# Designs tried in a protein design run: designed miniproteins, single chains. Part 78

Each design is a single chain, and the fold is of that chain. pLDDT is the mean over its residues in the fold that is shown.

## One batch from the design tools (miniprotein)

Design m2718
Fold by ESMFold2-Fast:
Structure m2718 (fold): chain A 73 residues (1-73)
Amino acid sequence: MTLPLTEEVTVDGKTYTVEGELVIDDAAVGKPIELKREVGVETVDGKTYLGVGVGAYADGKLVGNGHGMKQIA
């Protein structure tokens, strides 16, 4: 199963919308899913990027993940 990922993140007083996709194993769709989010800011070749990662867990096992990235500077 593929779901749209849309996360609002505030960096240095400015809010950005980061878009991506979350892919979940179809075998886990009937189970309670816990989402764990991680946000990072990276500078590559003088450009600043905002990254969002999402892990999806069922019974403590990773059953899906998603990622989005946006250039902010």
Scores: mean pLDDT 80

Design m2719
Fold by ESMFold2-Fast:
Structure m2719 (fold): chain A 99 residues (1-99)
Amino acid sequence: SLVEQALAEAEAIIAGRTGEATARLSELAEGLELPTQVSISLRLFALWMRKEGMPQELVDLAERLAATAPALDEEELERAVREFLEYVAPAMEELYAKR
């Protein structure tokens, strides 16, 4: 659920209203195919990573995956998302350790 957390955070930053932002994003996502939903989620995750000052390399990786996601089949998409989350996880854990 890192993608869901990043999605909610990025939407709240953009809209300035957490509850309304989350509801609107959920409605938008429900009308879209899974690869398109993943693409949108990754772009919002990249925006959140930039706000938190995470390395540009991770932001670029998220944006590249977002651009390619709609062209991937289900197996390729699942693998790519898993590999991305595994790669980002140590940086996320380090960010939370400073709390």
Scores: mean pLDDT 67

Design m2720
Fold by ESMFold2-Fast:
Structure m2720 (fold): chain A 77 residues (1-77)
Amino acid sequence: MEKIRRLMDETVAAVDAGDLDAAIEATQELMKLSKEVKLSPEEVARVVATHLIVTAGAIEAGDEAAKRYNEAVKKAS
């Protein structure tokens, strides 16, 4: 649980800092861990919320950033 929470915090901090590469990496690691650990419904909701925040940041950064983020999510799935 601690590692998942830390990755969520790192993802939000990276988006706030405008570091999309760090946000993408943190999101990939978070999605990978979510498959290894049995998440509660509340934890799943927080993962989805984090994904939406990063998606919004990627869209704002442009089409190439959005494409890169989408491909990263597919690889983590």
Scores: mean pLDDT 68

Design m2721
Fold by ESMFold2-Fast:
Structure m2721 (fold): chain A 77 residues (1-77)
Amino acid sequence: MDLSNLSNYTLMQIKIIDNIKDKKKLEQLLADNKRSIAALEDKLKNQDLSPSQREQAQKQIEDHKIVTDYIKKKLEG
């Protein structure tokens, strides 16, 4: 994974995930990230958002997706 292209949020979450050994905590964090994605998708339904606000929300969705995939990999292997 090329860490140079990841946001500070994503880098911080990866470090946290690497230190979690409890599968229940990983499952809770996975659920939390999925809820964040849903909230951001709801935000994107607002047509009054500026192009920069839409870009930021889309970037945050991608960051949460990266975190979600990382948690899934840790839970599976």
Scores: mean pLDDT 79

Design m2722
Fold by ESMFold2-Fast:
Structure m2722 (fold): chain A 66 residues (1-66)
Amino acid sequence: SNMERARAALAEGERHLAAFRATGDPAAAYQAQRHFVLALLLDPSLAPRVEALGRELHALARERGI
Protein backbone atom coordinates (compact mmCIF):
# COMPACT_ATOMS: atom_id res chain seq x y z
CA SER A 1 0.00 0.00 0.00
CA ASN A 2 1.04 3.64 -0.40
CA MET A 3 0.95 4.01 3.40
CA GLU A 4 3.44 1.14 3.89
CA ARG A 5 5.65 2.48 1.07
CA ALA A 6 5.49 5.99 2.59
CA ARG A 7 6.53 4.68 6.04
CA ALA A 8 9.41 2.72 4.46
CA ALA A 9 10.55 5.83 2.55
CA LEU A 10 10.34 7.93 5.74
CA ALA A 11 12.41 5.34 7.68
CA GLU A 12 15.01 5.19 4.87
CA GLY A 13 15.18 9.00 4.82
CA GLU A 14 15.74 9.04 8.59
CA ARG A 15 18.52 6.44 8.18
CA HIS A 16 20.24 8.63 5.55
CA LEU A 17 19.79 11.74 7.73
CA ALA A 18 21.52 9.87 10.60
CA ALA A 19 24.37 8.93 8.21
CA PHE A 20 24.67 12.60 7.10
CA ARG A 21 24.73 13.70 10.76
CA ALA A 22 27.55 11.20 11.47
CA THR A 23 29.66 11.66 8.30
CA GLY A 24 28.78 14.97 6.62
CA ASP A 25 28.57 13.06 3.30
CA PRO A 26 26.54 15.17 0.79
CA ALA A 27 25.35 11.94 -0.89
CA ALA A 28 23.62 10.96 2.38
CA ALA A 29 21.93 14.39 2.55
CA TYR A 30 20.72 13.98 -1.05
CA GLN A 31 19.34 10.48 -0.33
CA ALA A 32 17.59 11.70 2.85
CA GLN A 33 15.83 14.50 0.91
CA ARG A 34 14.80 12.16 -1.94
CA HIS A 35 13.22 9.70 0.50
CA PHE A 36 11.43 12.46 2.46
CA VAL A 37 9.95 13.81 -0.82
CA LEU A 38 8.85 10.28 -1.79
CA ALA A 39 7.23 9.74 1.63
CA LEU A 40 5.28 13.01 1.29
CA LEU A 41 4.14 12.18 -2.27
CA LEU A 42 2.89 8.74 -1.14
CA ASP A 43 1.25 10.00 2.09
CA PRO A 44 0.62 13.76 2.41
CA SER A 45 -0.55 13.24 6.04
CA LEU A 46 3.17 12.82 6.90
CA ALA A 47 3.74 16.54 6.10
CA PRO A 48 4.33 17.70 9.74
CA ARG A 49 6.96 14.98 10.35
CA VAL A 50 8.61 15.43 6.93
CA GLU A 51 8.74 19.24 7.49
CA ALA A 52 10.46 18.75 10.88
CA LEU A 53 13.01 16.29 9.41
CA GLY A 54 13.54 18.57 6.40
CA ARG A 55 14.31 21.53 8.69
CA GLU A 56 16.86 19.37 10.57
CA LEU A 57 18.45 18.28 7.26
CA HIS A 58 18.65 21.90 6.01
CA ALA A 59 20.13 23.11 9.32
CA LEU A 60 22.81 20.38 9.20
CA ALA A 61 23.56 21.13 5.52
CA ARG A 62 24.07 24.85 6.32
CA GLU A 63 26.35 23.94 9.27
CA ARG A 64 28.37 21.68 6.91
CA GLY A 65 28.57 24.41 4.21
CA ILE A 66 26.57 22.38 1.66
Scores: mean pLDDT 89

Design m2723
Fold by ESMFold2-Fast:
Structure m2723 (fold): chain A 86 residues (1-86)
Amino acid sequence: SMALEKVKELMKNNSAIDVLLKLLEAKKGRIDPSLTPEEVELMKELAEIIEEMLLKKENLEIASKFAEGNEEATKEIIEKALKKYE
């Protein structure tokens, strides 16, 4: 989908922490006016998926590092969430 490709583009051109902040902003209703409604809805959905994944026992180590603002752990959890759309 075009919305999925937009998130992948953001992951290539921004830090994972910056991408996470954009996903959380979309969930809070702070809309980037450059985004389509479909892109905003996907970003909200990705934020929910990431929150769900962080509660799973198999992700405990990643979740701990993510809570500390670790870039690599943030990148890994976002990439795992994106895999659900394959």
Scores: mean pLDDT 80

Design m2724
Fold by ESMFold2-Fast:
Structure m2724 (fold): chain A 99 residues (1-99)
Amino acid sequence: SAREYAIELMREAAKDPSKVREAVRAIAGLVAAGDLEGAREAMRAFAEAVTEQYLKDPEKAKEVMKRAMEEAEKSTPEARELVEEAVKEAEKRAKEALE
């Protein structure tokens, strides 16, 4: 399904900056289709995966988050807000985990 595809792609994008554009476009596609619940689930998966990546490789996680924000800026307002929230959540979780 489009939802399952977006969730998996978001998990992969958290580890690979080159997949971020396709992942953000998948979120915009879910929003356009009216699947806001699916878009939120996919962004939650992204935030969790980016947090894990931040603990293992902070530089790569920062690159992923930077690209996600850049691609979100080119997307719809709704998709932009979802990506912004997920990036902020990942940053918060990473800071708390690093003590």
Scores: mean pLDDT 86

Design m2725
Fold by ESMFold2-Fast:
Structure m2725 (fold): chain A 61 residues (1-61)
Amino acid sequence: SHMDSVLKQLEQQVQEVIEQLKQMIKQGTSPSVIRERAEEAGLPQSTIDELLQMNKKIQQQ
């Protein structure tokens, strides 16, 4: 259905944003920038927290 197509496209866009943020974390982007980008993209707080934890682990290496 049209609604199913729209939902699938939205899910794909969300996943692409998450993957982009993960790449930025690997490249040493600051946690504040990661948070701002994730909030702008409308990601859930749980997902934002996970991304920030990944950033913290990489920074501690």
Scores: mean pLDDT 79

Design m2726
Fold by ESMFold2-Fast:
Structure m2726 (fold): chain A 84 residues (1-84)
Amino acid sequence: SDAEADRAVGRLVREIFEAAKKAKTPEDAYKRVKEVLDRAMAEHPAIVEAKVEVSDDKIKVTITVRRADGSLRTLEVEVPLPKP
């Protein structure tokens, strides 16, 4: 259902922020966030695609979700990396 998909995405966004918060470097942040995304896609078929891009100051995550009507919706989340 869309409500279950929305709940899964909300949970995923929170886990992405926590993973980035624990990271000490952009590379560590990428690995931690990718693990969270891979797990979410395995557990929630409605999450059909997830991409992570990392820069020195932020992580950009693109999540594509299949809605109940069969359409695709894309959400972009930007997470600031810890300042040195």
Scores: mean pLDDT 80

Design m2727
Fold by ESMFold2-Fast:
Structure m2727 (fold): chain A 90 residues (1-90)
Amino acid sequence: LEVELLTLEAMAELARAKLEGASDEELEELMKKKKEEIEKKVKDPEKVERAKERLERYTEWLKKASDEEVEELLKRLEKEREALEKLLAE
């Protein structure tokens, strides 16, 4: 559950950066920093690799997505993050 929460947080930050006018290069740099954070916090190599692949595919999609598509996805990601945070708090 921790790796999923970290991945959703990273995806949400990337979406917000895109909506704030971040360039493709800035999105790539942010993605790399988020992949490093996941590597440091998650000890399962398979979960880390899956999360990195998800972030890579997601970032490529973000570069091509319209602002409206990104806004809708961000709303869904934030809702999923809140649900996972509540589960972790129990």
Scores: mean pLDDT 81

Design m2728
Fold by ESMFold2-Fast:
Structure m2728 (fold): chain A 70 residues (1-70)
Amino acid sequence: MASVKAEIQKIIDEGVAKMEQETDRKKAAQIMVNAVKEMVKLGLEKNMPRTEIGDAVLEAVLKYQEVLEK
């Protein structure tokens, strides 16, 4: 379980880093969408509770929206 949370956190952190380097808002939004899809896929493959996947996605989306609003 700890390794899955670490992998999800890595996806979130990598998504934020890529979005911070991207100057095109449409491309930045696509990076966010791709990161969210990757998190959901990983969570489902590792049989995480859907509520925990949903919480992780919400946290990630809020962080990504903060980057987009800069």
Scores: mean pLDDT 78

Design m2729
Fold by ESMFold2-Fast:
Structure m2729 (fold): chain A 86 residues (1-86)
Amino acid sequence: DKEFIEELEKLKEIIRNGSAEEQQEAIKRFVALVTELFKKIAEKLGITEGTKENEEKILKELSPELKKKIEEVEKLALERVEELRK
C-alpha cells in the first residue's frame, strides 16, 4: 500500500514536470498499475464482471489514502492527455 502510493507520487511528479514523452509514458504506466491493482483486488474478492456494484466493492478495499492518491494522479493525467492531443 505505502510502496504503491510512493510509485504513484513518482508518476505524479513526472506527469506534472516531465517532457511530453515522459508524461505520455508515465500516464501509460499509471493506467497499467491501476488496472493491475484492480484486477488483483477483483480476483481476491471473486469478482468476474465489471458492474458498478463490483467497482464499488473494489474501491472499498482501497485505503482512503491510496484512493485519494489515485484520484489526484487520474485528474492530472486527464489534464495532460487533453494537452498532448493538441
Scores: mean pLDDT 77

Design m2730
Fold by ESMFold2-Fast:
Structure m2730 (fold): chain A 62 residues (1-62)
Amino acid sequence: MSSEAVRAAVEAVRRRHGEEAGLAAGKAATGLMSGMSREHAREIILRGGASEEDAEAVLAAT
């Protein structure tokens, strides 16, 4: 896993969808690294206000 790629994907979400979406994406990325399912991480990202495409980018970076 590339921590830099994950950070870049989370920052892209924050820039496009705002601070809450960025925080949700960051929480989901950290959860994925700790054993959270991709399904659950995707739900967190989407509920934070990010798009499906942004969710896929964060999941792919992890």
Scores: mean pLDDT 81

Design m2731
Fold by ESMFold2-Fast:
Structure m2731 (fold): chain A 78 residues (1-78)
Amino acid sequence: SSLEEKYREAAELANETKDIEYIIEAIRLQVEGAVSHMEKHSKKELAELLRKGAEELRKLGKEELAETLEELAEELEK
């Protein structure tokens, strides 16, 4: 449920920022569809991708959305 909460938070932030809503939607679908079937190694790789995305979002001044992606990455690595 924690991952679902982070995902919902990311979707809400994406609705506020519109600029990257398609990227967030794609990440959302990947996370939701794969989490229960992903191997730990694949989850770690996805978490690294999410952290890289967060860094790019910070460069664009989207700090709140970047924090949401980082939190989602932490949940995937648990």
Scores: mean pLDDT 64

Design m2732
Fold by ESMFold2-Fast:
Structure m2732 (fold): chain A 58 residues (1-58)
Amino acid sequence: TERERQQDLENARASPDKLNSARLLIRAGHSVAEAARFSGVPQATASRLRRTLERLAA
């Protein structure tokens, strides 16, 4: 379906390089929304990365 195709495209856009860029932006003090916009990952993915980094940084 068209929805499944868009979901796959969004997942394909979350490449390792983009995920690493989002992590660096979050660590530098940028908001989740800014990290998502600048790295090109979905905001939901950026939110999950922030939660994971908070748990690992303890």
Scores: mean pLDDT 70

Design m2733
Fold by ESMFold2-Fast:
Structure m2733 (fold): chain A 61 residues (1-61)
Amino acid sequence: SGGSAGMALAAGILSGDEALEARGYAALTKEVGEASARAARDAVRNGDGQAAREALRKGGG
């Protein structure tokens, strides 16, 4: 699963660091695919940890 990339994406969103969010999103897209990375990003922004985990499982195994 996208552990390090997912952490960078979540940290960027929660801290308002757009550069960290963008780097985490790009890394996660390479690991789990664009659709799953987008779903995980949107779920984190909405505070839905369950949806974020499901998106990562779909793309990363």
Scores: mean pLDDT 75

Design m2734
Fold by ESMFold2-Fast:
Structure m2734 (fold): chain A 76 residues (1-76)
Amino acid sequence: MTDAELVREVAAALIAGFEALNALMAARAGLRATPEQIAAMEARAKEIPEEVVERVAEEAGLSPELKAELLAAIRA
């Protein structure tokens, strides 16, 4: 596995994780999610906070260059 492949896999997992978390939170709150609310939650998942990206990058042992690539991949 190349570093670029690893970064893309981690980015995809982060986005999927935040989408799942947002869906779970909506379900637990008893919210009846409209298509517009789902789209807003998906858009929010794409804008994962930098602090979370930094923590995951540190835990995965990514270099500063790969951390920047990870952030760019999540924002794409």
Scores: mean pLDDT 63

Design m2735
Fold by ESMFold2-Fast:
Formats: C-alpha cells, sequence, structure tokens
Structure m2735 (fold): chain A 78 residues (1-78)
C-alpha cells in the first residue's frame, strides 16, 4: 500500500542521511558504525515485511537508534 511504502521510504531516507553524516564526520567511529548497522537491519526488516504494524515497528526502531546516534554526535560537537 502507499502508506506501507511511505514508512519504508522514510526509514531508508533516515538511514541514508545518517550514513552520509557518519562518512563525512565520523568514518572510523565504531560506536556510530554499530548504531548505524543496527538501524540498517531494522530498515531492511521493514522493507521485508508485508504487515503494516511490523513495518511501522521496525521503522520506529530504526528512527530511535538514529536519534540516539545524532544526539550523541551533537554532544560530541558541543
Amino acid sequence: SPLQQQFIDDAKKSVNDAQQLYNTYYPNNEKYKKLLDQAKKYAKEAEASKDLKEIMKNQIYAEALLSLMLMDMTVDKG
């Protein structure tokens, strides 16, 4: 459905944006690599699912991990 595709696309976009920040500013940071890799797994699970609730759950998990990573990056820059 269009709604399912939107959640999948949102998760992918957030992962891609976070990957660019990681590559540009923190390319050797193992902590951020692990968080990014976990977020990618959740985004992949969202894409692989056909159930809207499972897609939404995995999108939320991906976004939560990326939010933690971005918060930590912000503290490191302050």
Scores: mean pLDDT 85

Design m2736
Fold by ESMFold2-Fast:
Formats: sequence, structure tokens, C-alpha cells
Structure m2736 (fold): chain A 87 residues (1-87)
Amino acid sequence: DEEKLKKLLEEIRELEEELKKKVAELKAAGKPDSEIKKLTEEALIKVADLLAEYYGIPEKVLEEIKEAIRNGDFLKAEELLEKALKE
């Protein structure tokens, strides 16, 4: 569905712009890297939710992807996502 994909890409773009703005605000305020990391993890989790809605990823697999993101294991998150998209 071309229209759903277009909407997905626009929502991801909006999340990316919001993340960039928030990261700049935190840096300007002298906030620690841990707050920037948490904000980035939250943005990646939102992207995972959007991808799961579009591709129909099962909730259990989505939970594993989110856990990998929270643990900073982005390679595992990518592998889990790729596997879910092939099944």
C-alpha cells in the first residue's frame, strides 16, 4: 500500500526532526549523555512501533526488538526486525 508507506515515511521523518531538536536542546542545557541516550532509545522504540504496524510484526517479536534497543544491542534489534519482515 503506497499511501500507507508514504505516511509511515513521513511519521518517521517527523520523529527524526523532533529527536534532532530535542537533542540540540539537551546539549544547549548541558544535560548528560545518559539523557540524550534515553531520548534516542525512545525515538527508536517509536520507529519500531510504526514498522510493526505497517508490516504486521507480532507483538512478542516487537517486544524482543524493543528490549534489544533498551539494552543498546542495535545489531540484535536489526536482526530481529529483518527476520520478522521475512516471515
Scores: mean pLDDT 80

Design m2737
Fold by ESMFold2-Fast:
Structure m2737 (fold): chain A 91 residues (1-91)
Amino acid sequence: DVYMEVTFSGPDGSKFKVVSKDPSLHAAMGILEAAMKFEGLRVTNGHAVYRTKDEALQGLQAIGDAINRGIAGETAVAKLGGGDLTIEKLP
């Protein structure tokens, strides 16, 4: 199985662990890093394990979507291969 493992720090100091052994995901990892550095959101993390490369990419899209919903004034949760990320707009 392919899975991704990288630790990211969010703007509030929260850390995310996304596990992968597939180096072809470098571009997707760059997008995730940019998303985790987005200001104006409070991010909480959960442990995530993706069983396939496709699931990892879907997880990254879900994180982006959750961040965008947070900007719109909503609390969002991204469900990622057995883990969840909760994203809240800062007051």
Scores: mean pLDDT 43

Design m2738
Fold by ESMFold2-Fast:
Structure m2738 (fold): chain A 71 residues (1-71)
Amino acid sequence: PPVTPEQLAAFEAELLRLAREHPDMTVSQLAVEAGRRLGLSYEQTQAALDELMARYGLDIRSTGAEFLAAA
């Protein structure tokens, strides 16, 4: 299922916050935690992560530090 623009913005903000705390973790690992904190389903979390990876030229193995540098 798609995420709303509001949900995507909240997800990006939470992911950036977690990336600052855990720069060595992958964006995939951080996305799971961000999704849980925002009450998103697994499918919504994956859709939001896919959108941000496409936007910033990242892949699922990219680190929090790489995400911070791209955003």
Scores: mean pLDDT 86

Design m2739
Fold by ESMFold2-Fast:
Structure m2739 (fold): chain A 90 residues (1-90)
Amino acid sequence: MFSKEEEELIINTLLNSPLLSEELKKEIKEIIENGGTVEDVLKLLAGRLTPQQVKELADKLGEIGEKFRKKWLEISTEEGIKLLEEAVLK
């Protein structure tokens, strides 16, 4: 789904975002350090971000923001998070 460059951009955007707590950023780093993927990071964030925070992160990602939102929706649906479906599916 994501290229290596897109994955690096997503991770850097998340780790530098003021929308995520330092505790969440630490958990993201631990996933990546243990060989986890961007999909594993999105599964961690499923249910921990509001729809508004997801939109703000997508906006920060620019050209890949819509691709990020679509993947977030797919993962959030898999995890059973209906709130995110209602906000980002439109």
Scores: mean pLDDT 74

Design m2740
Fold by ESMFold2-Fast:
Structure m2740 (fold): chain A 79 residues (1-79)
Amino acid sequence: SDAVVQALQTVGDLRRRLEALGETELAREVSERVEKAIFAGDFAGAVAILEEAAARAPPESARVLREAAKTLRDLAQQI
């Protein structure tokens, strides 16, 4: 579905933005977990993963993670 394509693009953008902030390991871990949740149809789980990561991340990384969570939450409402 178009929503799944947009969700995967959101994860790709998130990974690149976290890598640009020097958070290479966080980018890998979060991207893998979120993509797995999206492929399982678990958008609520994907959002929860991002919000949990944001709670323990530095402020700039937390902002990027929360923006991705909002995008995925909005996309879930379109399915």
Scores: mean pLDDT 87

Design m2741
Fold by ESMFold2-Fast:
Structure m2741 (fold): chain A 62 residues (1-62)
Amino acid sequence: SMEELRKKIEEEIEESFRRIAATLIVRYNDGEDNEKLKKKYGITDEEIEETRKFLEEQEALE
């Protein structure tokens, strides 16, 4: 249904914003804004460490 499709789109958009926020936290490391983004998107310290590791691996390939 259109309602189910809309929910899936909203979930994918939310996941995309969470991924972007985690990447910004790792890249810019601005303590006060990082805490606000973590709380807003429910990003854990474990997710930040996983994101950092992923970005380090990607940089090694470039």
Scores: mean pLDDT 74

Design m2742
Fold by ESMFold2-Fast:
Structure m2742 (fold): chain A 68 residues (1-68)
Amino acid sequence: DVDKALQDLKNQTTQKLIDAGMSQQDAEDVGNGIANYFRSLVKKGVSIDDALKQGQAMADAIVASLKG
């Protein structure tokens, strides 16, 4: 289910960003951006699994940048 995968990705990335020191509003905005990126990949024919890995990698890179 693409919608469930998108919602799970958004929730997980938003929480990771809050834990990394982002405000709730900024984390939600970035989480929405990553979720939209995931959706665009799936629309282009990328598998749900590969699109999730790319979205998670983007979130992890942002978290790493915030931590220094």
Scores: mean pLDDT 83

Design m2743
Fold by ESMFold2-Fast:
Structure m2743 (fold): chain A 81 residues (1-81)
Amino acid sequence: SMSDLKEVQDLLERAKRLAEEAIRLAEQGKLLEAQITLGVAQLVLGVAKLLARKAGIEDQVKPLIDEVEALIARAEALLAG
């Protein structure tokens, strides 16, 4: 439904903001705060993916999922190196 699409989009936008914040914290050397924020971003993305699958709309939101996954990967790389 359209309401399911909006809910998934709202969760993905939240995950995006959290991933961007994790990147900022990591770049500032705030590694513990960055790790916690990244963990929350991963959890929110996981919920969004589960809801998208349940609603049958994964294809509609895939570009936003891919964008969030790329930001999470960047945060992980900063925290690893």
Scores: mean pLDDT 91

Design m2744
Fold by ESMFold2-Fast:
Structure m2744 (fold): chain A 90 residues (1-90)
Amino acid sequence: MDAVQRRAASLQAHYLGLETPLPAPPEEEVRLFEEVKRLIEERYSDPAKKAGLLVLAMEVLAERPGVLEPEEVLEEAERRYEELLKEEEE
């Protein structure tokens, strides 16, 4: 497991309240994710889109920890979500 996969797994386990041998995610990553989650909740009402954006946001944070603003994380998650929707329509 590479460092990105480990960070993503730690964030997912922490968010879901699962017991895991992986180290706890850094407080700054948790804080940044909670802010992205707040932006998603404010901007979207569709539960399925919210869930998809949250998963993609965790992946973006795992790839670029501690550098991105919450709005940049959400914008990248939105781009990935739209790409996935286009693939499902084919």
Scores: mean pLDDT 70

Design m2745
Fold by ESMFold2-Fast:
Structure m2745 (fold): chain A 100 residues (1-100)
Amino acid sequence: MEEEKKLLLKTAEKLIEFYKKAAELYPENKDYFELQAEGLETLKKALEEGKISVDEAAELLRAQLEKAKEFLKKLPKEIQEKLKPLLEEAEKLLSQLPEP
C-alpha cells in the first residue's frame, strides 16, 4: 500500500507536469489545462492526506491518463512530441501497480 501510494503520487505529478507544460506550449487552451492540473493537484493532496483510498486514486488517475491521451491527439504534432514522454512516464508508473 505505501509503495502503491508513492507510485500514484508520482503518476499525479507527471499528469500535472503534462497539463502545465501543455498550457505553456498551447496557450489557446491554457484555462482548460490549468483547470485539469488544479484538479489533479487536489486529487494528489487528498491521497497524501488519506482522504481517498489508493484504489480510488488509481481508478481516477487511470481515467485522467486516458483523458490526457485523447486530448494529446487533438494537439499539433510538434506539441504532441514534446508532451508524449510525460504521458508515457505516467503510464509506466501505473503499470507497476499490482493487478486488482
Scores: mean pLDDT 84

Design m2746
Fold by ESMFold2-Fast:
Structure m2746 (fold): chain A 75 residues (1-75)
Amino acid sequence: MKLKAGEETPVHSHDKDLIIEVKSGELAVEVDGKTYLLKPGEKLEIPAGTPHRVAAPEGEAEFEVIDKEEYEKLK
């Protein structure tokens, strides 16, 4: 997934625990009212049912979202 500078997603939730991993750029992830700034190679877990959104505040950001269960299988 890719966001351009200043782009953000709507607030949404999933029924599964998710892992967000940043591949390039800086990603701002808002989870349950807290904002986390992630850099390339950093990961954040989003618990099932937790409202969240992602934004690219300073430039283009590329990231992946995978189910935590799928991520654990890749270990």
Scores: mean pLDDT 78

Design m2747
Fold by ESMFold2-Fast:
Structure m2747 (fold): chain A 68 residues (1-68)
Amino acid sequence: SPEEVLFQAVREALRLIAEGASLEEVLDAVRRLTRDLPPELQALAERLARGLYTQPRETVEEMLEAME
């Protein structure tokens, strides 16, 4: 499902960030994983990946709030 693909992309972003990857590497991976998603979900995936890279705690809190 699109939701599962989006979740997989976010998980891969978190893994790469934990390994010390650059923002460009994180975005490249997210773009590759979300290639077949609608443009709106591709944009959401990039927004979440950028947030996780620049403000990880705040972005995780935002995501948890959205899942409630």
Scores: mean pLDDT 79

Design m2748
Fold by ESMFold2-Fast:
Structure m2748 (fold): chain A 74 residues (1-74)
Amino acid sequence: MIPPLTPAQAEALVDRIVEALKKAGRPITVDELAKLLGVPKETLERMLEALKDHPLFKERIVYDEERKEYYLKP
């Protein structure tokens, strides 16, 4: 089981993801997001699983399940 992030860790990670998406300026894959954050893809996938139900993540970030891409809410 993936341990839950603390609120501070979740907020910091959401902010880093938002900044990476702003720098990309387009929908990006988990592979591209991992490169922008400087973390292994597998590590990022585990972190995203821990964040999936976090209010800040849901408020700011969209995951397109069909395209397997992340982007910012308009």
Scores: mean pLDDT 77

Design m2749
Fold by ESMFold2-Fast:
Structure m2749 (fold): chain A 72 residues (1-72)
Amino acid sequence: SMEEKIEKAIKDIEELARKLVREGKSEEEITREIEKKTKEHLKTIEDPMYATKLGLRGMAITTDALVELRRE
């Protein structure tokens, strides 16, 4: 289903974000890599509503990662 596809995409992006923060990557690199991964997943989503949902989740994941990085 599209819901399962979106959930898998979100999990993939979250796992990448956690890895980048753990490795101490720069804010610029974290942002770039998460945006790249989100864009790759968006190419597979034809439904505009699900594409919007994934895009918003990608932005939230980026923000959360940068907040966590700044605590270190």
Scores: mean pLDDT 85

Design m2750
Fold by ESMFold2-Fast:
Structure m2750 (fold): chain A 87 residues (1-87)
Amino acid sequence: KVPTREDVLTVLRAAAQEFLASPDPRTRAIGAELLALADAMREEGLSLEEVLARLQELRKRHADAPPEDLAALDSLIAYLEAALATP
């Protein structure tokens, strides 16, 4: 199934909550930024392309994060790319 805008928002919030539940302060910082992105998507009406661009920039800023965190961010990026690939 192709992800909808609501599916993307739900996935971003779920990911943010998982990162925020971590005992690692670095992982929680990423979670806070993901939550802020989800809030901006809802409140400011960001397009999926804008959300993808901000998520890619977030991943670049946290390049030295644990491999598990980077893998989770890469999965979110791939999910948004799939949403945008819908004809």
Scores: mean pLDDT 82

Design m2751
Fold by ESMFold2-Fast:
Structure m2751 (fold): chain A 74 residues (1-74)
Amino acid sequence: STPKARNVALFSPEEIEEAEKRGFVISETDTLDEAGQLIEEIKGKDKVRAYRIEHDNGAKVMDFIGELVEKAAK
């Protein structure tokens, strides 16, 4: 099944606002999944907070995670 929640690194209030605008439920977490760890490694641990993002449509979660990974890699 497609995961409906992922633990990711978000860097700014604007990224949190964009996630909420897309209908995600946001909460703080101390645990990052593989995509969140990759984002943290690229950007540096002192500049990010870990968040759990959740949506009823798992495809939207996967798309947003892909965007965050690509944005971090640039």
Scores: mean pLDDT 67

Design m2752
Fold by ESMFold2-Fast:
Structure m2752 (fold): chain A 93 residues (1-93)
Amino acid sequence: DVLQKKAELLAEKYPSSTVEVEKLYLQLLEKDVPIKTILALEKIYNEKLNAASSEEEKEAIRQKYNAALKELLEKYQPEMSNEEILDLFKQLL
């Protein structure tokens, strides 16, 4: 599956990503969310991770990221622009 392989490659780029994140990326790709949009979501996530000062804070951010991706999948509409997707995600994270 081409989409499955793309999801795996996206998750591999960020070692902090989990099997759960890979599954959520696959679902986003299956809904025709562009790779560039997923990369922008990861950029937001990594910026928050890098700002965290403790492992407890980093774990909280990882949990919030998983929840935000899941909520984004539930609220996503096919006509949403990249900017609308990113704005929605920022509100959820």
Scores: mean pLDDT 77

Design m2753
Fold by ESMFold2-Fast:
Order: C-alpha cells, then sequence, then structure tokens
Structure m2753 (fold): chain A 75 residues (1-75)
C-alpha cells in the first residue's frame, strides 16, 4: 500500500528530524489532494512544510518532496 511504502521510505532516512519532516510532507500532500488541489499545488505546499522543520535544508526538503511525489505517482 501507499502507507506501507511511505513508512519504509521514512524509516530509511538518516535522522528523526528528516523522518518527521517526510511524514508531515506526505500527510500534507495527501490531504490537499483529497481536498481537490492539483498534484503541483500539493507538492509546493508539501515542500514548504518539509522546509519548515528545524535543521531541514532546502536540498533535503526537495529530496523529501520528490520521494513523496514518486510514492504517490506509483500508487
Amino acid sequence: SLQEKMDELIAELPDPALQEAARAAYDTLVRLMKEGKSLEEAAIEAHRVALSFPGVTEDEAALITQRVLDAVREA
């Protein structure tokens, strides 16, 4: 399932802060998509959510967002 795939992906991230950011980004993307937002709009907001976490860099937020997008597109 998409949830199982995301749980595995999050578990592979190197630290708890990145794991928390990835989970929040995923939850944001799924919520916005269910609310009728486009995948592009949902992805932009997911990226902002990931970047809002302390210690998460722009590159890390971009990587998290891309992995979440790939997981959603493969579901």
Scores: mean pLDDT 81

